Designed miniproteins, single chains, continued (4). Designs and how they scored, part 105

Each design is a single chain, and the fold is of that chain. pLDDT is the mean over its residues in the fold that is shown.

## One batch from the design tools (miniprotein)

Design m15638
Fold by ESMFold2-Fast:
Structure m15638 (fold): chain A 97 residues (1-97)
Amino acid sequence: SLYEELIRAAEELREAVLNRDREAMVAAGRRIGELLARIAGLDPATVAEYAAAGGAMGEAVYEAIENPPEDMTAEEVKERILAEIEELIALARAAIA
């Protein structure tokens, strides 16, 4: 199921965030973007655009942790990102049920 693949990709992104692995964040982001577009039934060209956008989001996640806002720590940024990933996993699990 595409939703089971999305859960796996989101779990891979979570591990990449915990390990501060930039390349893994980009790769997981690309896969999440691709899977979201495929679940939505979008055409192959739009799927490729979503994959590219997902990769860019993975890069942005890494940059946000490395260069947090003045009023936030890297740990606080990471906790917020991890919460969003857990919400995506929960939504994907609900879609299977």
Scores: mean pLDDT 88

Design m15639
Fold by ESMFold2-Fast:
Structure m15639 (fold): chain A 72 residues (1-72)
Amino acid sequence: SADSEAKKLAEEVKELTKQVIEKYVTDPQEAQKLDDQMAKKLGELAKINPDLAKKLMEEIQKEMEEYYQSLK
């Protein structure tokens, strides 16, 4: 179902976000590649469930901001 597909895409986006953060300093080229994959999956999610995609984008932005602040 569309709901099952949306949930799967959301989990894939969350996992990719974690990998981007983990690679950001140690392998920035791989981090960029993973970020591109995350954006593509998030776009696919937005076509199925735009509300879930928006919520997930807001969560990712917060997590990324917290990570950037930790690099001080």
Scores: mean pLDDT 83

Design m15640
Fold by ESMFold2-Fast:
Structure m15640 (fold): chain A 77 residues (1-77)
Amino acid sequence: MLEEAARQAAAQAAGVGQQIVPGARVASVSIEFEGDTATVTVVVENAEQVVTLTVTLRLEDGEPVGVAESVEVRPAA
């Protein structure tokens, strides 16, 4: 369940990032599992900017719950 939720979160974050940044490509996707927690990091970029989306999921009562989200936008190097 946590693995499936993390995979879905990664796909959603990638899609959102690509909509926010027109012409963007998914530069990287990483999912890190630590006990009952999954941290999903998706980096989407175009020629002008890089968007990093991070979602943290935790199992609560056997259900995956989003406990933290962040979006960082910075100029492309």
Scores: mean pLDDT 79

Design m15641
Fold by ESMFold2-Fast:
Structure m15641 (fold): chain A 63 residues (1-63)
Amino acid sequence: MEEIRKLLESRPDVSPELKEEVLKLAEENPERAEEIIKRLKEAKSAIEIEVYIGIEEIVRAVE
């Protein structure tokens, strides 16, 4: 969790609303923390993070 917060703090291109969604996803799904960290490090833009979060929400809704 702390690493995710630090990564989001280093991303001024990510909106406060999107940061809240990422933190909520990580808190509700701690087993996904490593994948979230990897995606945040690899994301070239805020849009890539938004798409990733949207996909994870859809996957969780159908599981």
Scores: mean pLDDT 75

Design m15642
Fold by ESMFold2-Fast:
Structure m15642 (fold): chain A 85 residues (1-85)
Amino acid sequence: KKKEAERYAIIALVQALAGKVALDMGDEETARSAFQGAIDNLRKAAELAGSEEALKLVERAQKAFDEGNYDEAVKLIREAADAVV
């Protein structure tokens, strides 16, 4: 179960990186899709890990993302993944 949580966290980090690259290229549609995927996979990882800290960071990342604060969302995604891995 812990290895499954780590796999989801790694997938989320890859998606967050892809989103950051897309955003830097001006492809906001691809960036938004990638960031949402990262948040969804991190929520799954946090649930599998039983990490309350990671879940709180995921919810903060979702809020930052919903507000269009992509830099903060990426930072929180990274912190949530670190809390799971």
Scores: mean pLDDT 84

Design m15643
Fold by ESMFold2-Fast:
Structure m15643 (fold): chain A 85 residues (1-85)
Amino acid sequence: SRRELLARLAAEVRARVPTREELVARFGEEAVAAVEEILAIQNPEEHERRLAEAPERVQLAALALHGARLVEEQRREAAERAAAL
């Protein structure tokens, strides 16, 4: 059924996105926590400034998380297209 196919594709998509634990293993808990703090900033200009002023490790962690979210979004859209067939 379509629901079963979507559930399976969603599980495959989630398996391809790094977990918080995997990000912590690559960049460290402090860097990941700093990224989460910066992402919580509601003002876009302040968010951009804080990210630009952050240490390189934090900037790389933010890029990796942003990249992972983009991949997840693209895979979700691809799964939705596949399920429509």
Scores: mean pLDDT 69

Design m15644
Fold by ESMFold2-Fast:
Structure m15644 (fold): chain A 104 residues (1-104)
Amino acid sequence: SEREETIRLFRVTSLLSAIYFIARAAERGGLPVAEAQAQLDALLADLAALAAQLTPDQRARLIAGIQKLIADLQARLARSTDPAVRALLQRVIAGLQALLAALQ
């Protein structure tokens, strides 16, 4: 239904925003890297589970959102000097790239 489609698109946007927010918090020292990693792993798993339920049009929006998020995280990685933060960002980017490959 249109309502369920709207809710699914909202969930996609919310999960992508949550991934970006947690990564940003870890980069800025507002969240311990180990806690950020656990939260990001859970969010990536939730995003993968949601991806399996999407229509082709919703999947296209998710692909675009993942591509933008990867670009945003790569920009943060380029600015980061903390090895633990760099490893976290590389892990999240790799997870997003793996999900993107599975959707194509």
Scores: mean pLDDT 88

Design m15645
Fold by ESMFold2-Fast:
Structure m15645 (fold): chain A 89 residues (1-89)
Amino acid sequence: MTVSAEEADKMSDDEFIEAALEYLKEKGVITPSEKERSVRLSIRSILDVFKNLGITKASDMRAELERSLPLLKSEEVKRFVQALIDFIK
């Protein structure tokens, strides 16, 4: 299930990470070889980077993810980032 930017802004980091993980599982973006713990750490790392850049709003985070997408070299990472973009409406 997707979340609105307003709903995402009301979530804690832990709530956002768990909701995003469930969305990635529902969409089949997470392969059977990927461990849920590793995916949670990846999402948390992305959130921490944005906080350090002063990006705290979900809509701004989504826009920055869209901007970074063409710069990614790995197709697997591109699919992961695209799914995070799609998770936030």
Scores: mean pLDDT 79

Design m15646
Fold by ESMFold2-Fast:
Structure m15646 (fold): chain A 92 residues (1-92)
Amino acid sequence: MRLTAAVERDGEILRYASKDVETIEELEDFVRGALREALRLGARVRISVTHPGTEEEVEEIKQRIIDLARELGLEVVRAEIEGNRVFVEAAP
């Protein structure tokens, strides 16, 4: 899986991270880090995941990111799938 996260406020990128990971645990750790940073900064976060797996696996990844955002008290503004890519936007 290829992961990217951008934490943005007022059109400015406050943090950007990209990582290749092999496990769901590594994905959750990366996503949780990005979501916590967004919450700390009072900023929006855009998360993208590219997973060359099944449609079911891609949908599961989307749901896991949504659940993590909600657990941390962030609002999910947008969640979309395009082929093997997941896009989630969350805000405080």
Scores: mean pLDDT 86

Design m15647
Fold by ESMFold2-Fast:
Structure m15647 (fold): chain A 99 residues (1-99)
Amino acid sequence: KKLTEEQMNALVTPNEKLKELLEKVGWTGETLTLSDVLTLIGTYLTLEKLVDPENPEIADVSDSLLGEILGVDKIDMRDVIGIVERLSKSLEGLESVME
């Protein structure tokens, strides 16, 4: 299912583990948009040097906090829906726009 503009602009609350990741990239607060979460995850991948330089759309997260949150070893950054589905268990408020 393709994410709508309304879903991307939904205010979400990260759980403790996701909040720790977001704080590592300079975020402070209690709530943010789903779009902001995805942007900050991209910043985290760059900061931690997890993006494959040969394939910049692929990130190896197997030895990272993000990999622990998502439960996977690698992510395709173009698969936004797959990333959001894995993040949904770590975000409160997303169900209000995904139900």
Scores: mean pLDDT 77

Design m15648
Fold by ESMFold2-Fast:
Structure m15648 (fold): chain A 102 residues (1-102)
Amino acid sequence: SEAVRQLIELLMILNGVKSQQELADKFGVSVSTLRALARRTVELFPADFSLDIENKIISPENRAPLAALIHLLTGESLRRVAELFGVSVRTVSRAVARLRAA
């Protein structure tokens, strides 16, 4: 999926890594787990989901699924990722539940 590839590329840029393996290693997960979580995250976005990789812009509607993904990949607390992405803890918690159910 193009959207899954773009999401992983954005995460690589934001984390200063050059490969999916380096990103997976940084988060302490396998590449297959990283790809599966990214796919589930994209499935929570609107049909016309896009990322502005050059400007590193994340639209408000996409911030909660991305916060949930970072929580699942890094083990960072729901409160901390909610603060970092400017969303409520409840909103991130719902996105985490949807990612785990997908």
Scores: mean pLDDT 77

Design m15649
Fold by ESMFold2-Fast:
Structure m15649 (fold): chain A 104 residues (1-104)
Amino acid sequence: PPSPELERVRELLDEANEEAGKAYSYALQGDVENAKKEFKKLSEIAQEGAEEARRAGVTDAADYLEQFSKLAKEASTKSGEEMLAMAPKIRDLLAQARAAVEAA
């Protein structure tokens, strides 16, 4: 049965997906300042997700979410073009984290 920590990771993954969509949308519109704010939020959500995944014993998900958090934080310091270039890697890390949680 799913643990409370696993349910919290799923909630944070859903929140991360929504914030990633917002960050990407702002970057596409050239709204770099709002994109940076959303990437900072995304980094914080991913960091919390990594900590909860470690408590749940899903080490693979925690590792993917730590990489995701670092990449989101890096994106918050970049130009709009560089943010857009990072979107596929951010999406792939989120998908891998979700797959690891679903396998647990």
Scores: mean pLDDT 86

Design m15650
Fold by ESMFold2-Fast:
Formats: sequence, structure tokens, C-alpha cells
Structure m15650 (fold): chain A 88 residues (1-88)
Amino acid sequence: SEMEKAEELIEKMLKEAEELLRKYGVSDLDIELAIGMGLLTAAVSKVAGDSPEEIVENFIKTLLKELGKLNPEAAKEFAKKVEKLLKE
């Protein structure tokens, strides 16, 4: 299903974001906060009745914003990883 694919994609992006932030020396607390904001955004989007594509887009936008606050280079690298994950 499209929702199952969206959830799998979000899980892959979370793993990439966590590994990337750890690589850039971000604290565990700041990593948890950034990840938590992304997941909260996805949950709110889903409850609002957004499409699987919209849920993923909103999740990405929130994660990029949070990563950019912590480390701009990590956010740029994450954006490149996201482009690869979205490519079919």
C-alpha cells in the first residue's frame, strides 16, 4: 500500500538523519528532539487526513528545518540522501 511505502521511507530517513547527526557530533538529546519533531509532524499530518505523499513531504520539511538549526552541513547532506531515497 502507499501508506506502507510512506512509513518505510520515513523509517529509512530517520535512520539516515540519526547516523548523519551522530557523524557531525550532535548530542543525543538534540538528535532525539529533531527526530521527535519529524515524527510528530508525520503523526499530525496522518491524523489530519493528508495523503501518504503529503505525510512524507511534511516529515522531510520538518526534519530539514530541525537539522538546519543543529548543523547546516548535516541538513545539506540529508537533503542529498533524501533525493536518492525518493529516486525510482
Scores: mean pLDDT 87

Design m15651
Fold by ESMFold2-Fast:
Structure m15651 (fold): chain A 119 residues (1-119)
Amino acid sequence: APLNPYSKEELRKALAEVVETGDLETLKQVVEALGRALQLEVDLSELEPAEFESEEEVLAYVLRHLARAARRQGRPDLAARLEELARRLEEGESVEEILERLRELEIELGVRELKEAVL
């Protein structure tokens, strides 16, 4: 089953798994799920294996990758917002707070996507 980007529990479990295992497939699932929620086309072939020490580092990496995709797709305002969220994680804001901010952004961009994920 595809990862549900609207479930904080599923997202946090996936982030924790990436920290524990370094599994590139799980990282790709997080990028694809959040990309879909943000209405972004994502190139998973650009993702490289990396070691992470925290869920904050994984989420910041994912957000920066999505920001690059947003910029390439002519969505510079979305790219700037995603870069700001990644910066806040790197400066010590919690995964919980950033996931709330992401949900607010997803609501602004895709009310229908949220309804489809709940159905």
Scores: mean pLDDT 81

Design m15652
Fold by ESMFold2-Fast:
Structure m15652 (fold): chain A 68 residues (1-68)
Amino acid sequence: MSGAEVAEEMREAFERLKAEHPDLPEEEVARLEALIEEVLANPSDARALYAAFQAFAAVQERLRAEEA
């Protein structure tokens, strides 16, 4: 799967995440959007892809911990 495909998948998941958790901090939302846009702009940049993936995973883990 290309970086662009992964970024679009993450973007779609992020939109659903925002819909389910409208109280996400603005700084967290902006950071994730910036990282996803960076991957979309540079889909062959593995560092940008890993940064976006790690940030998205961290937010999901945190939300699960807060809900549990």
Scores: mean pLDDT 74

Design m15653
Fold by ESMFold2-Fast:
Formats: C-alpha cells, sequence, structure tokens
Structure m15653 (fold): chain A 55 residues (1-55)
C-alpha cells in the first residue's frame, strides 16, 4: 500500500504521521514508539501532550 509520511513537532514532542491511500492513518510517537490509529486515540494523545507541556 502506498503511504505519505511526514514528521511534525507538537508540544515539544516529535510525531510521525502516516497517511494511507485508503484514508486510514497512523500517528507514531517517536519518543515512545507508540502508535495511534483512531481519532479518539489521537485526541487523547494531544490532550496528554498539552497537559505535559503545561507542567
Amino acid sequence: MKKTELEEERYGRKLKFILYEDGSFEVIDLETGKKYTTDEEFQALLRELRAEAAA
């Protein structure tokens, strides 16, 4: 399957975004190696990173 990959930094953490031709996606936390594949998981990650950045 063809995919598009890009890296973005959010709240001081580098994340890798992978978009697949079928519209599915993966977000990989480059620090922990953890993968997030649903909108709910990704939104939970963003809330966690925002809270960590505020501490």
Scores: mean pLDDT 78

Design m15654
Fold by ESMFold2-Fast:
Parts: structure tokens; C-alpha cells; sequence
Structure m15654 (fold): chain A 69 residues (1-69)
């Protein structure tokens, strides 16, 4: 993997994690603490497994939707 690809990936992971944290904070403000924790942990796990930022966020959203619907 090139240095440019590694840098891009780290930036994407950082942005995805920031977005996930903001979404989780919003969920907690609504009293959905369990949903927020599941969402954030799912995003973190997917990123750690090497999935793209888009895939990680989508998996988090799917988990959150299943818990609230």
C-alpha cells in the first residue's frame, strides 16, 4: 500500500469516527444510550477490521435502525 493510500485511509477513519461520535452523542441526548453505544462500537469495529469509512458508517446505521425499529 502506498504512503498516500495509508494517509488517505487514516483521514477517512478519523472523519468517520468523528461523524459516528457526533451521531452517538445525538442519540444519547434522545435517551437512546444503548443504540448510541451499539452504533459507535459497530463503526469502530468495522474500521479496525479494515473496512472503508462508508462501509463502517453504513453498518453502524443498520445496527441503529434494527434497534429502534
Amino acid sequence: MSAEEIERRKEEEKEALEKAKKAADSMKQLGLDDVADAYLNTVKEALKKGESAEEALKKGEEVAVRLIT
Scores: mean pLDDT 79

Design m15655
Fold by ESMFold2-Fast:
Structure m15655 (fold): chain A 71 residues (1-71)
Amino acid sequence: MTLVVRFPTSASDAQQKKLVEKLKQKYKDKNIEVKAERVERPASSQNVALVEFVDDNGNSTYIVSTISLVE
């Protein structure tokens, strides 16, 4: 199982690195891989990162959280 962090194109590389590092530390003991992806998102959601669990076949099983990047 993989925890996928999907960032809008407005997110800086520093914001992406910082959040991914925090999530890797949080889930290191649970044997969960953490991956970062950039996705085009609707304008209303471009200032947030989507965090979700993805199975080994690439299917989203569950939305874990939405994280604000600019507020």
Scores: mean pLDDT 64

Design m15656
Fold by ESMFold2-Fast:
Structure m15656 (fold): chain A 100 residues (1-100)
Amino acid sequence: DDEEVRKEAEELLKRLVELAELWEKDPEAAKKKVEEELGVKLSDEEYEALKAGLLAVKRAVEAGEKDFRRLTGIAQIAAADVLDTAEAAAARAKAEALLA
């Protein structure tokens, strides 16, 4: 059981890294692939969060990380940071508009 799970995990990590590389080279093709695999369209903010998570996983894998729980945590932190940054940017833009 463990060897089969490990092989599937390694194959999934390779696919996630490939998707991250596709996003760096062709963001529109990456979005289309995600849309085709999920069967739904994400918001621009959700795509940016997904991109950040995938890029963080790619960098961690390149650094030698193999633990799926750690990689999931790294992805979640990177995605949350993008969402927090977008929320802060939106709040700032709204405040500046109110002060003008």
Scores: mean pLDDT 73

Design m15657
Fold by ESMFold2-Fast:
Structure m15657 (fold): chain A 105 residues (1-105)
Amino acid sequence: SKVEAVGKVLEELTGLPAEELIRDGKISREDLEKMAEALKEQGMGKFAELFLKIAEELLKEKGKDSLDPDDFLELLKRLIEESDEDWSVRAKNLLEKILKLEKES
């Protein structure tokens, strides 16, 4: 499923269990902040800052307190558009991996 695909990619990216990042198919603001901290620990501080900025914009635009898997894919698409070349490639690789895992599910 899309939830499982997103969860697996997030687990590989952050080193945190998927069940701590996605609960009932939703990623909370607290979980988004936890993901950003894990990205900073990996040396991706600028990417983490942009990630949180876009996540907050999406939550505000949609009137939500959490992102579903489709919202997370939209977040990655915006990261591809708004990042510099190196971070754009990273976001694109994450998006492509999620889509591939969903198709193989």
Scores: mean pLDDT 78

Design m15658
Fold by ESMFold2-Fast:
Structure m15658 (fold): chain A 115 residues (1-115)
Amino acid sequence: NPLDVLRQALDRLLDRLLNGEITGSEAREELLSLIEEINKKVPLTPEDYEEIAALIREGRARYRAASDKKIEELLKKDVDAAKKAQIIRDANIGSLDALADLMLLLSENLRKLLE
């Protein structure tokens, strides 16, 4: 199932985002590249794009919860570092939201093409 590959990749990217090893923009580009590779081998349906959008939104919610918890702990030790982490978190969430929105747009456009 190609969506299982995407789920595993998303989980690894979320861990890397939480550890500061990758930016939200880099995570978005890696996921887009993987989605494009999958689509070339097995053409994705509108329903597949909707499921991918849902997976990204679920991942975004997990990322937000985990990053909020890390920021809360960081606020007790280093307020300046916590403020920087909040900015990075918001940028990373924005990158994930943009990708989910793109998946939904592709679903809508493909559905219209197939009518």
Scores: mean pLDDT 88

Design m15659
Fold by ESMFold2-Fast:
Structure m15659 (fold): chain A 66 residues (1-66)
Amino acid sequence: VDLTKIPGIGPEDAELLRKAGYDTPEKLLKLTLEKLKKIPGMSQETLDVLEKIDLKEEIERALAEP
């Protein structure tokens, strides 16, 4: 899954998500902003962007695209 399709998620943040166990579509759909804040190394800039969007909706959109 291309996690960089989610607004604010770069390659570094995508790697952190995979290391935290969010490496499948099913696990990503259960991801919340609160859980993101608990992931070590996640940038404050990324968290600020994700706080302003509907994270669940954007994850669903990223998973729906080829």
Scores: mean pLDDT 74

Design m15660
Fold by ESMFold2-Fast:
Structure m15660 (fold): chain A 65 residues (1-65)
Amino acid sequence: SLEEAAQKLTPEQAEALAAELGVSPEQLDRLVIALLLGKSLEEAARIAGISVETARAVKERILSL
C-alpha cells in the first residue's frame, strides 16, 4: 500500500526522490500526506503545488520501493 511504502521512506531517500523528480521535499511530503488522507491524485497534486503528471511519477516511484 502507499502507506506502507511511505513508511519505508527514509529522510535521505525522500530527499533524493524529490531531487530526482524535480520537486521540493516539502512538496513531496504534502503530496504523500494528501494521498494518505484519501485525496485524489489531482487534489493531492494541487495541494502539493505540482503537476498531476509529476504527482503520478512520485506515487509510482514510492510504490516501487
Scores: mean pLDDT 81

Design m15661
Fold by ESMFold2-Fast:
Structure m15661 (fold): chain A 114 residues (1-114)
Amino acid sequence: MELFKKELKRLAETAIEKMRSFGILPSKEVAELAKELGVDAGETSEEVTELDVLFSRTLKALLEIGKTFEQLSVSQQIGLLLNIIGFILDIELAKSKEELEAVLRNLAEYAESL
């Protein structure tokens, strides 16, 4: 559980910082989900963007998976952690809002498929 929560915290921090770098403030919903992971989202927006919807879907799905993480096999736990680390890297490498949206869409679809 602690390793999974640590990587979710990194994911939330990285995505929020990337959104801010593009001039997008997180919604209150994303800020509340990030707070569950120990992340201070800072300034929030009343506007809900497509990026925010995708990120909210991602965090909700991953938090739900976290409740059953210990019930997964060791290989499934490792696979999930490695995939999350890969998505964190993809978020860090995104050069535009459109690239970030594509990464978050893939991540949301991946998380919701688990």
Scores: mean pLDDT 82

Design m15662
Fold by ESMFold2-Fast:
Structure m15662 (fold): chain A 79 residues (1-79)
Amino acid sequence: MSADERRAEYSRTLLALLLQEARRLELPEDVIAWIEAQLARSPELSAEEQLAAAREAADLFRGTLAGRGVDVDVRINEP
């Protein structure tokens, strides 16, 4: 697997996990909808764009939970 393929797969997996967790925690509809939109677009995005979207989703997820008084250590490492 190429580095770009690993980055894209990692980014898609992370977006899917964040989406599942956001739905489970009943995060605001706009947050869930944004993550869903990024995941839906992922087949049309470059590996770099997919990683950027995953990082933005993680930041949005973390900020939303911090606003609820929950500190979540979500770290995105490049493969």
Scores: mean pLDDT 75

Design m15663
Fold by ESMFold2-Fast:
Structure m15663 (fold): chain A 80 residues (1-80)
Amino acid sequence: SMNEILKIAGKLARYLFEKLGDDPNSSLVTTLSEIAKELGVSQSAVSKALKILEKYGVINVKREGRRLIISRNLNPKTKP
């Protein structure tokens, strides 16, 4: 359900920020499979949760084949 995916999106954000650390310019190179294993959810659920975090302007995701390059979105919508 949407409520379940939103809960997963929250857990995913915490996981990603732990991996990214304190440098706002850091990036994480990973896969849907790796994230799914770490969070104990399906790859489909991770994919939906990532799209929600992108939509809300929390992260940027570059997709390169099976690889994901994930970073903080420092400009979520409009810059002043």
Scores: mean pLDDT 81

Design m15664
Fold by ESMFold2-Fast:
Structure m15664 (fold): chain A 56 residues (1-56)
Amino acid sequence: SASAAAEAREKELEELQRRGVRAYLAGDDATFLAAARRIAELTGRPEIEASARAAL
């Protein structure tokens, strides 16, 4: 259902946010940027990816 899809998306976003933060702190730029790109795609906010690239 649409509700189940929305819940799955929110859970994916939470996991990506946690992964991105851990990658950034570990200096794993590739994983950090990949997480930011996926978050930008899921949320429709390209500024998230742009900000992540600027942070590197």
Scores: mean pLDDT 85

Design m15665
Fold by ESMFold2-Fast:
Parts: sequence; C-alpha cells; structure tokens
Structure m15665 (fold): chain A 103 residues (1-103)
Amino acid sequence: SSGEASGTLTVAAGEEATLTLTLDVPDGARLHVAVSNHGLSPLEVTVEVEGTGLKGSAVVPAGEARILDLGPVPGGTHTVTVTLRNLGDRPSTARVHVTAEDP
C-alpha cells in the first residue's frame, strides 16, 4: 500500500549500509520505523525523513527489534533514509518496515 514501505539489507562486520524507502502519507500522519535485527551483531540505526527535520536513532541488539516513532509529517510523498552500522564482528541482516499511522 502507499502508506507502507519495507526492505531488507545485510550489513557486513564493521560496515554500514543505507536503505531509502518512499511512501505516500496523509497530512498529519505519524511515521513508525520498525527495524528487526536477524543477525548476530548489534546494529546502530539512524533514520531521517527528508525535508522534515525528523530524525531518530537506536541500537538494535542481535535478535531484537526496535520501533522508532517519528513525529507527524505533512501530506504527500516522503523519502525515509535508514542507515545501519554494524557494531560487531559478524554480518547482520535487518528488515526495515515503515508505516504511517493516520492522524
């Protein structure tokens, strides 16, 4: 659906990877970014919503998930950039799911 976007990426030990997701949202919708770490190393997550000034970050331990709750956005198309940095010595695979909650 237009109010959702998702992707997966694998981050090598000590490296970082960036995933860009685009979705359409109604005016005032709140964005939630869920990151599930299916790997063996902790991941540092940084999320930015282009043009809004909304930014969040968290560390997601191996085998865990975190949800970043971002503030309301104006209606329209938004680009969400998710940067994952692998803090460990093993690769990790992450699933990223961005959803919009109606106001």
Scores: mean pLDDT 85

Design m15666
Fold by ESMFold2-Fast:
Structure m15666 (fold): chain A 97 residues (1-97)
Amino acid sequence: DITLPSPELWNALVRPKPELKALLEKLGWTEEVLTLGDVLLLLGAYAAENGLINPEDPHIIDVSDSELGKLLGVSELDWRNQVEIAELILKHVTLVE
């Protein structure tokens, strides 16, 4: 089962703080604001592009020794625990509207 935050949280407009903004810009993001859900999708793209997805369990992302893991302060993400992922991302954004 997937633990999901409130739907309103994923639709919240956020402005990335400088460290997250730099990572998103490497992924081709050029705007000042995006939804929290868009951040989640871009981080998923980062994990796929850098070969971080566990081949035995595609919900597990090994971010140890990655720029993403260093940013979030974790060695592993469970994509099924979207509440925890949202909490980690929220430390690196400011809410806009």
Scores: mean pLDDT 79

Design m15667
Fold by ESMFold2-Fast:
Structure m15667 (fold): chain A 56 residues (1-56)
Amino acid sequence: MDVPTLVKLLESEDEDVRLAAQEALKAKGPAALPALETALKTGNDRQRSAVVPLLQ
């Protein structure tokens, strides 16, 4: 699944979907960093909460 699709899934109402997206983004490593940084700047509170642990 593409990084932009995974970032979009971080705003899902389904917690299982969000957790799966976080795990997949971790697996992509540095390749996901630009999209994660964008989500921190432009994403909603749900996306931002999910992205912060992935950037640390």
Scores: mean pLDDT 76

Design m15668
Fold by ESMFold2-Fast:
Order: structure tokens, then sequence, then C-alpha cells
Structure m15668 (fold): chain A 95 residues (1-95)
């Protein structure tokens, strides 16, 4: 259902945002801290109202931070945008 998918995504955004904040603190990286904060805010808002746009914002915020040790910044952004589009489409389809 839409509510179940929104709750699942909200949880994912909160977990990802918290991990991004931790990585930002460890690296003293303000961009990582800002991205983590955005993902947490998006996750909290998504838990209250299922929005494809909030799912996109949250995933595009935190995913690049978590991928930074593994792939190039350009590739990380591409992956984040793909995951964000897929999540938004799932929410739209369930609405």
Amino acid sequence: SLAEEAERLARELREGGERALKLGEEASNEDYLERGRRALEAGEALARAPSPELAREGLEAYVPVLLAPTVSPEEALEIARRLAREAAERLRRLA
C-alpha cells in the first residue's frame, strides 16, 4: 500500500540521513552534514504525508554521501538520481 511504502522510505531516509551525519562529523565535511540534515527532514515529512518529491529529495541528499568511498562523485549522483526516480514512481503508482 501507499502508506506501507511511504513508511518504509521514511525509515530508509532517516537511517541514511543519520549515517550521512555521522560520516560528516567524522570527516568534518559540511556538505555531508547538510545532506544528512536534508534526508532526516525529508524522512520526517514523508512519514506524515506520502510525497514522491520528498522521497526524491531525501534519496538525492544522502545516497551520494554513503557512496563517496566506493564510486566517483559523478557516478554517485547518477545512482542517487536513479534511485530517487524509482522511489518517486513507486509512490505515484500506489497513490
Scores: mean pLDDT 87

Design m15669
Fold by ESMFold2-Fast:
Structure m15669 (fold): chain A 99 residues (1-99)
Amino acid sequence: QPSVAELIDELEKEEDLLTLLTGLARLALEEKDPAALERIRALIVRKAGLSDEEVAALEAVTDEELEEKALKTKPDDEEALKQLYIEIAVRAIARNLAA
């Protein structure tokens, strides 16, 4: 069974940004280890090209706002899906690191 570290290593090799962000968001939602969460966060910031200001804005998004965005996002809107998964992952990491 692959460890979380091994799963992150495989995601670092992923060239499709949507697939990468989907995988990172899924790991971030369930992960409780601070070191793994920090590694997931760093990978998202690097691969999505986020500034410190953009990260702070994403951390301020509420779970209710994310649920509304998820319901309104069309499955064929790849750019909206990428943005949604970035928001889900960053919010999950902020929440889990605070616990």
Scores: mean pLDDT 79

Design m15670
Fold by ESMFold2-Fast:
Structure m15670 (fold): chain A 93 residues (1-93)
Amino acid sequence: MEKKIEEIAKETTDTLKNNKELAKELLERIEKEEEDIIANSSDKETTKKLLELIKEGIEAVLEGKYEEAYKLFYEAGKLLYEKRKKIAEERAR
């Protein structure tokens, strides 16, 4: 459970560390699509916080702050997991 979030956060950090052009492209894409993603979300506040954490994580990678990037991606993954769990529980009842 938590181990999978840790693995995803580590793999994301390592991928962007090894391909900084991909990191720049992802940051630009998020900045361009951010308002539309938030507007189309059923939970605007959680979606806004998720995008903010992901953007800060990518910026940390570009600055060489890999430990900080890992923590930001971990927090984003944890928030996404809790949101998905809540949706699954509401659908079951």
Scores: mean pLDDT 79

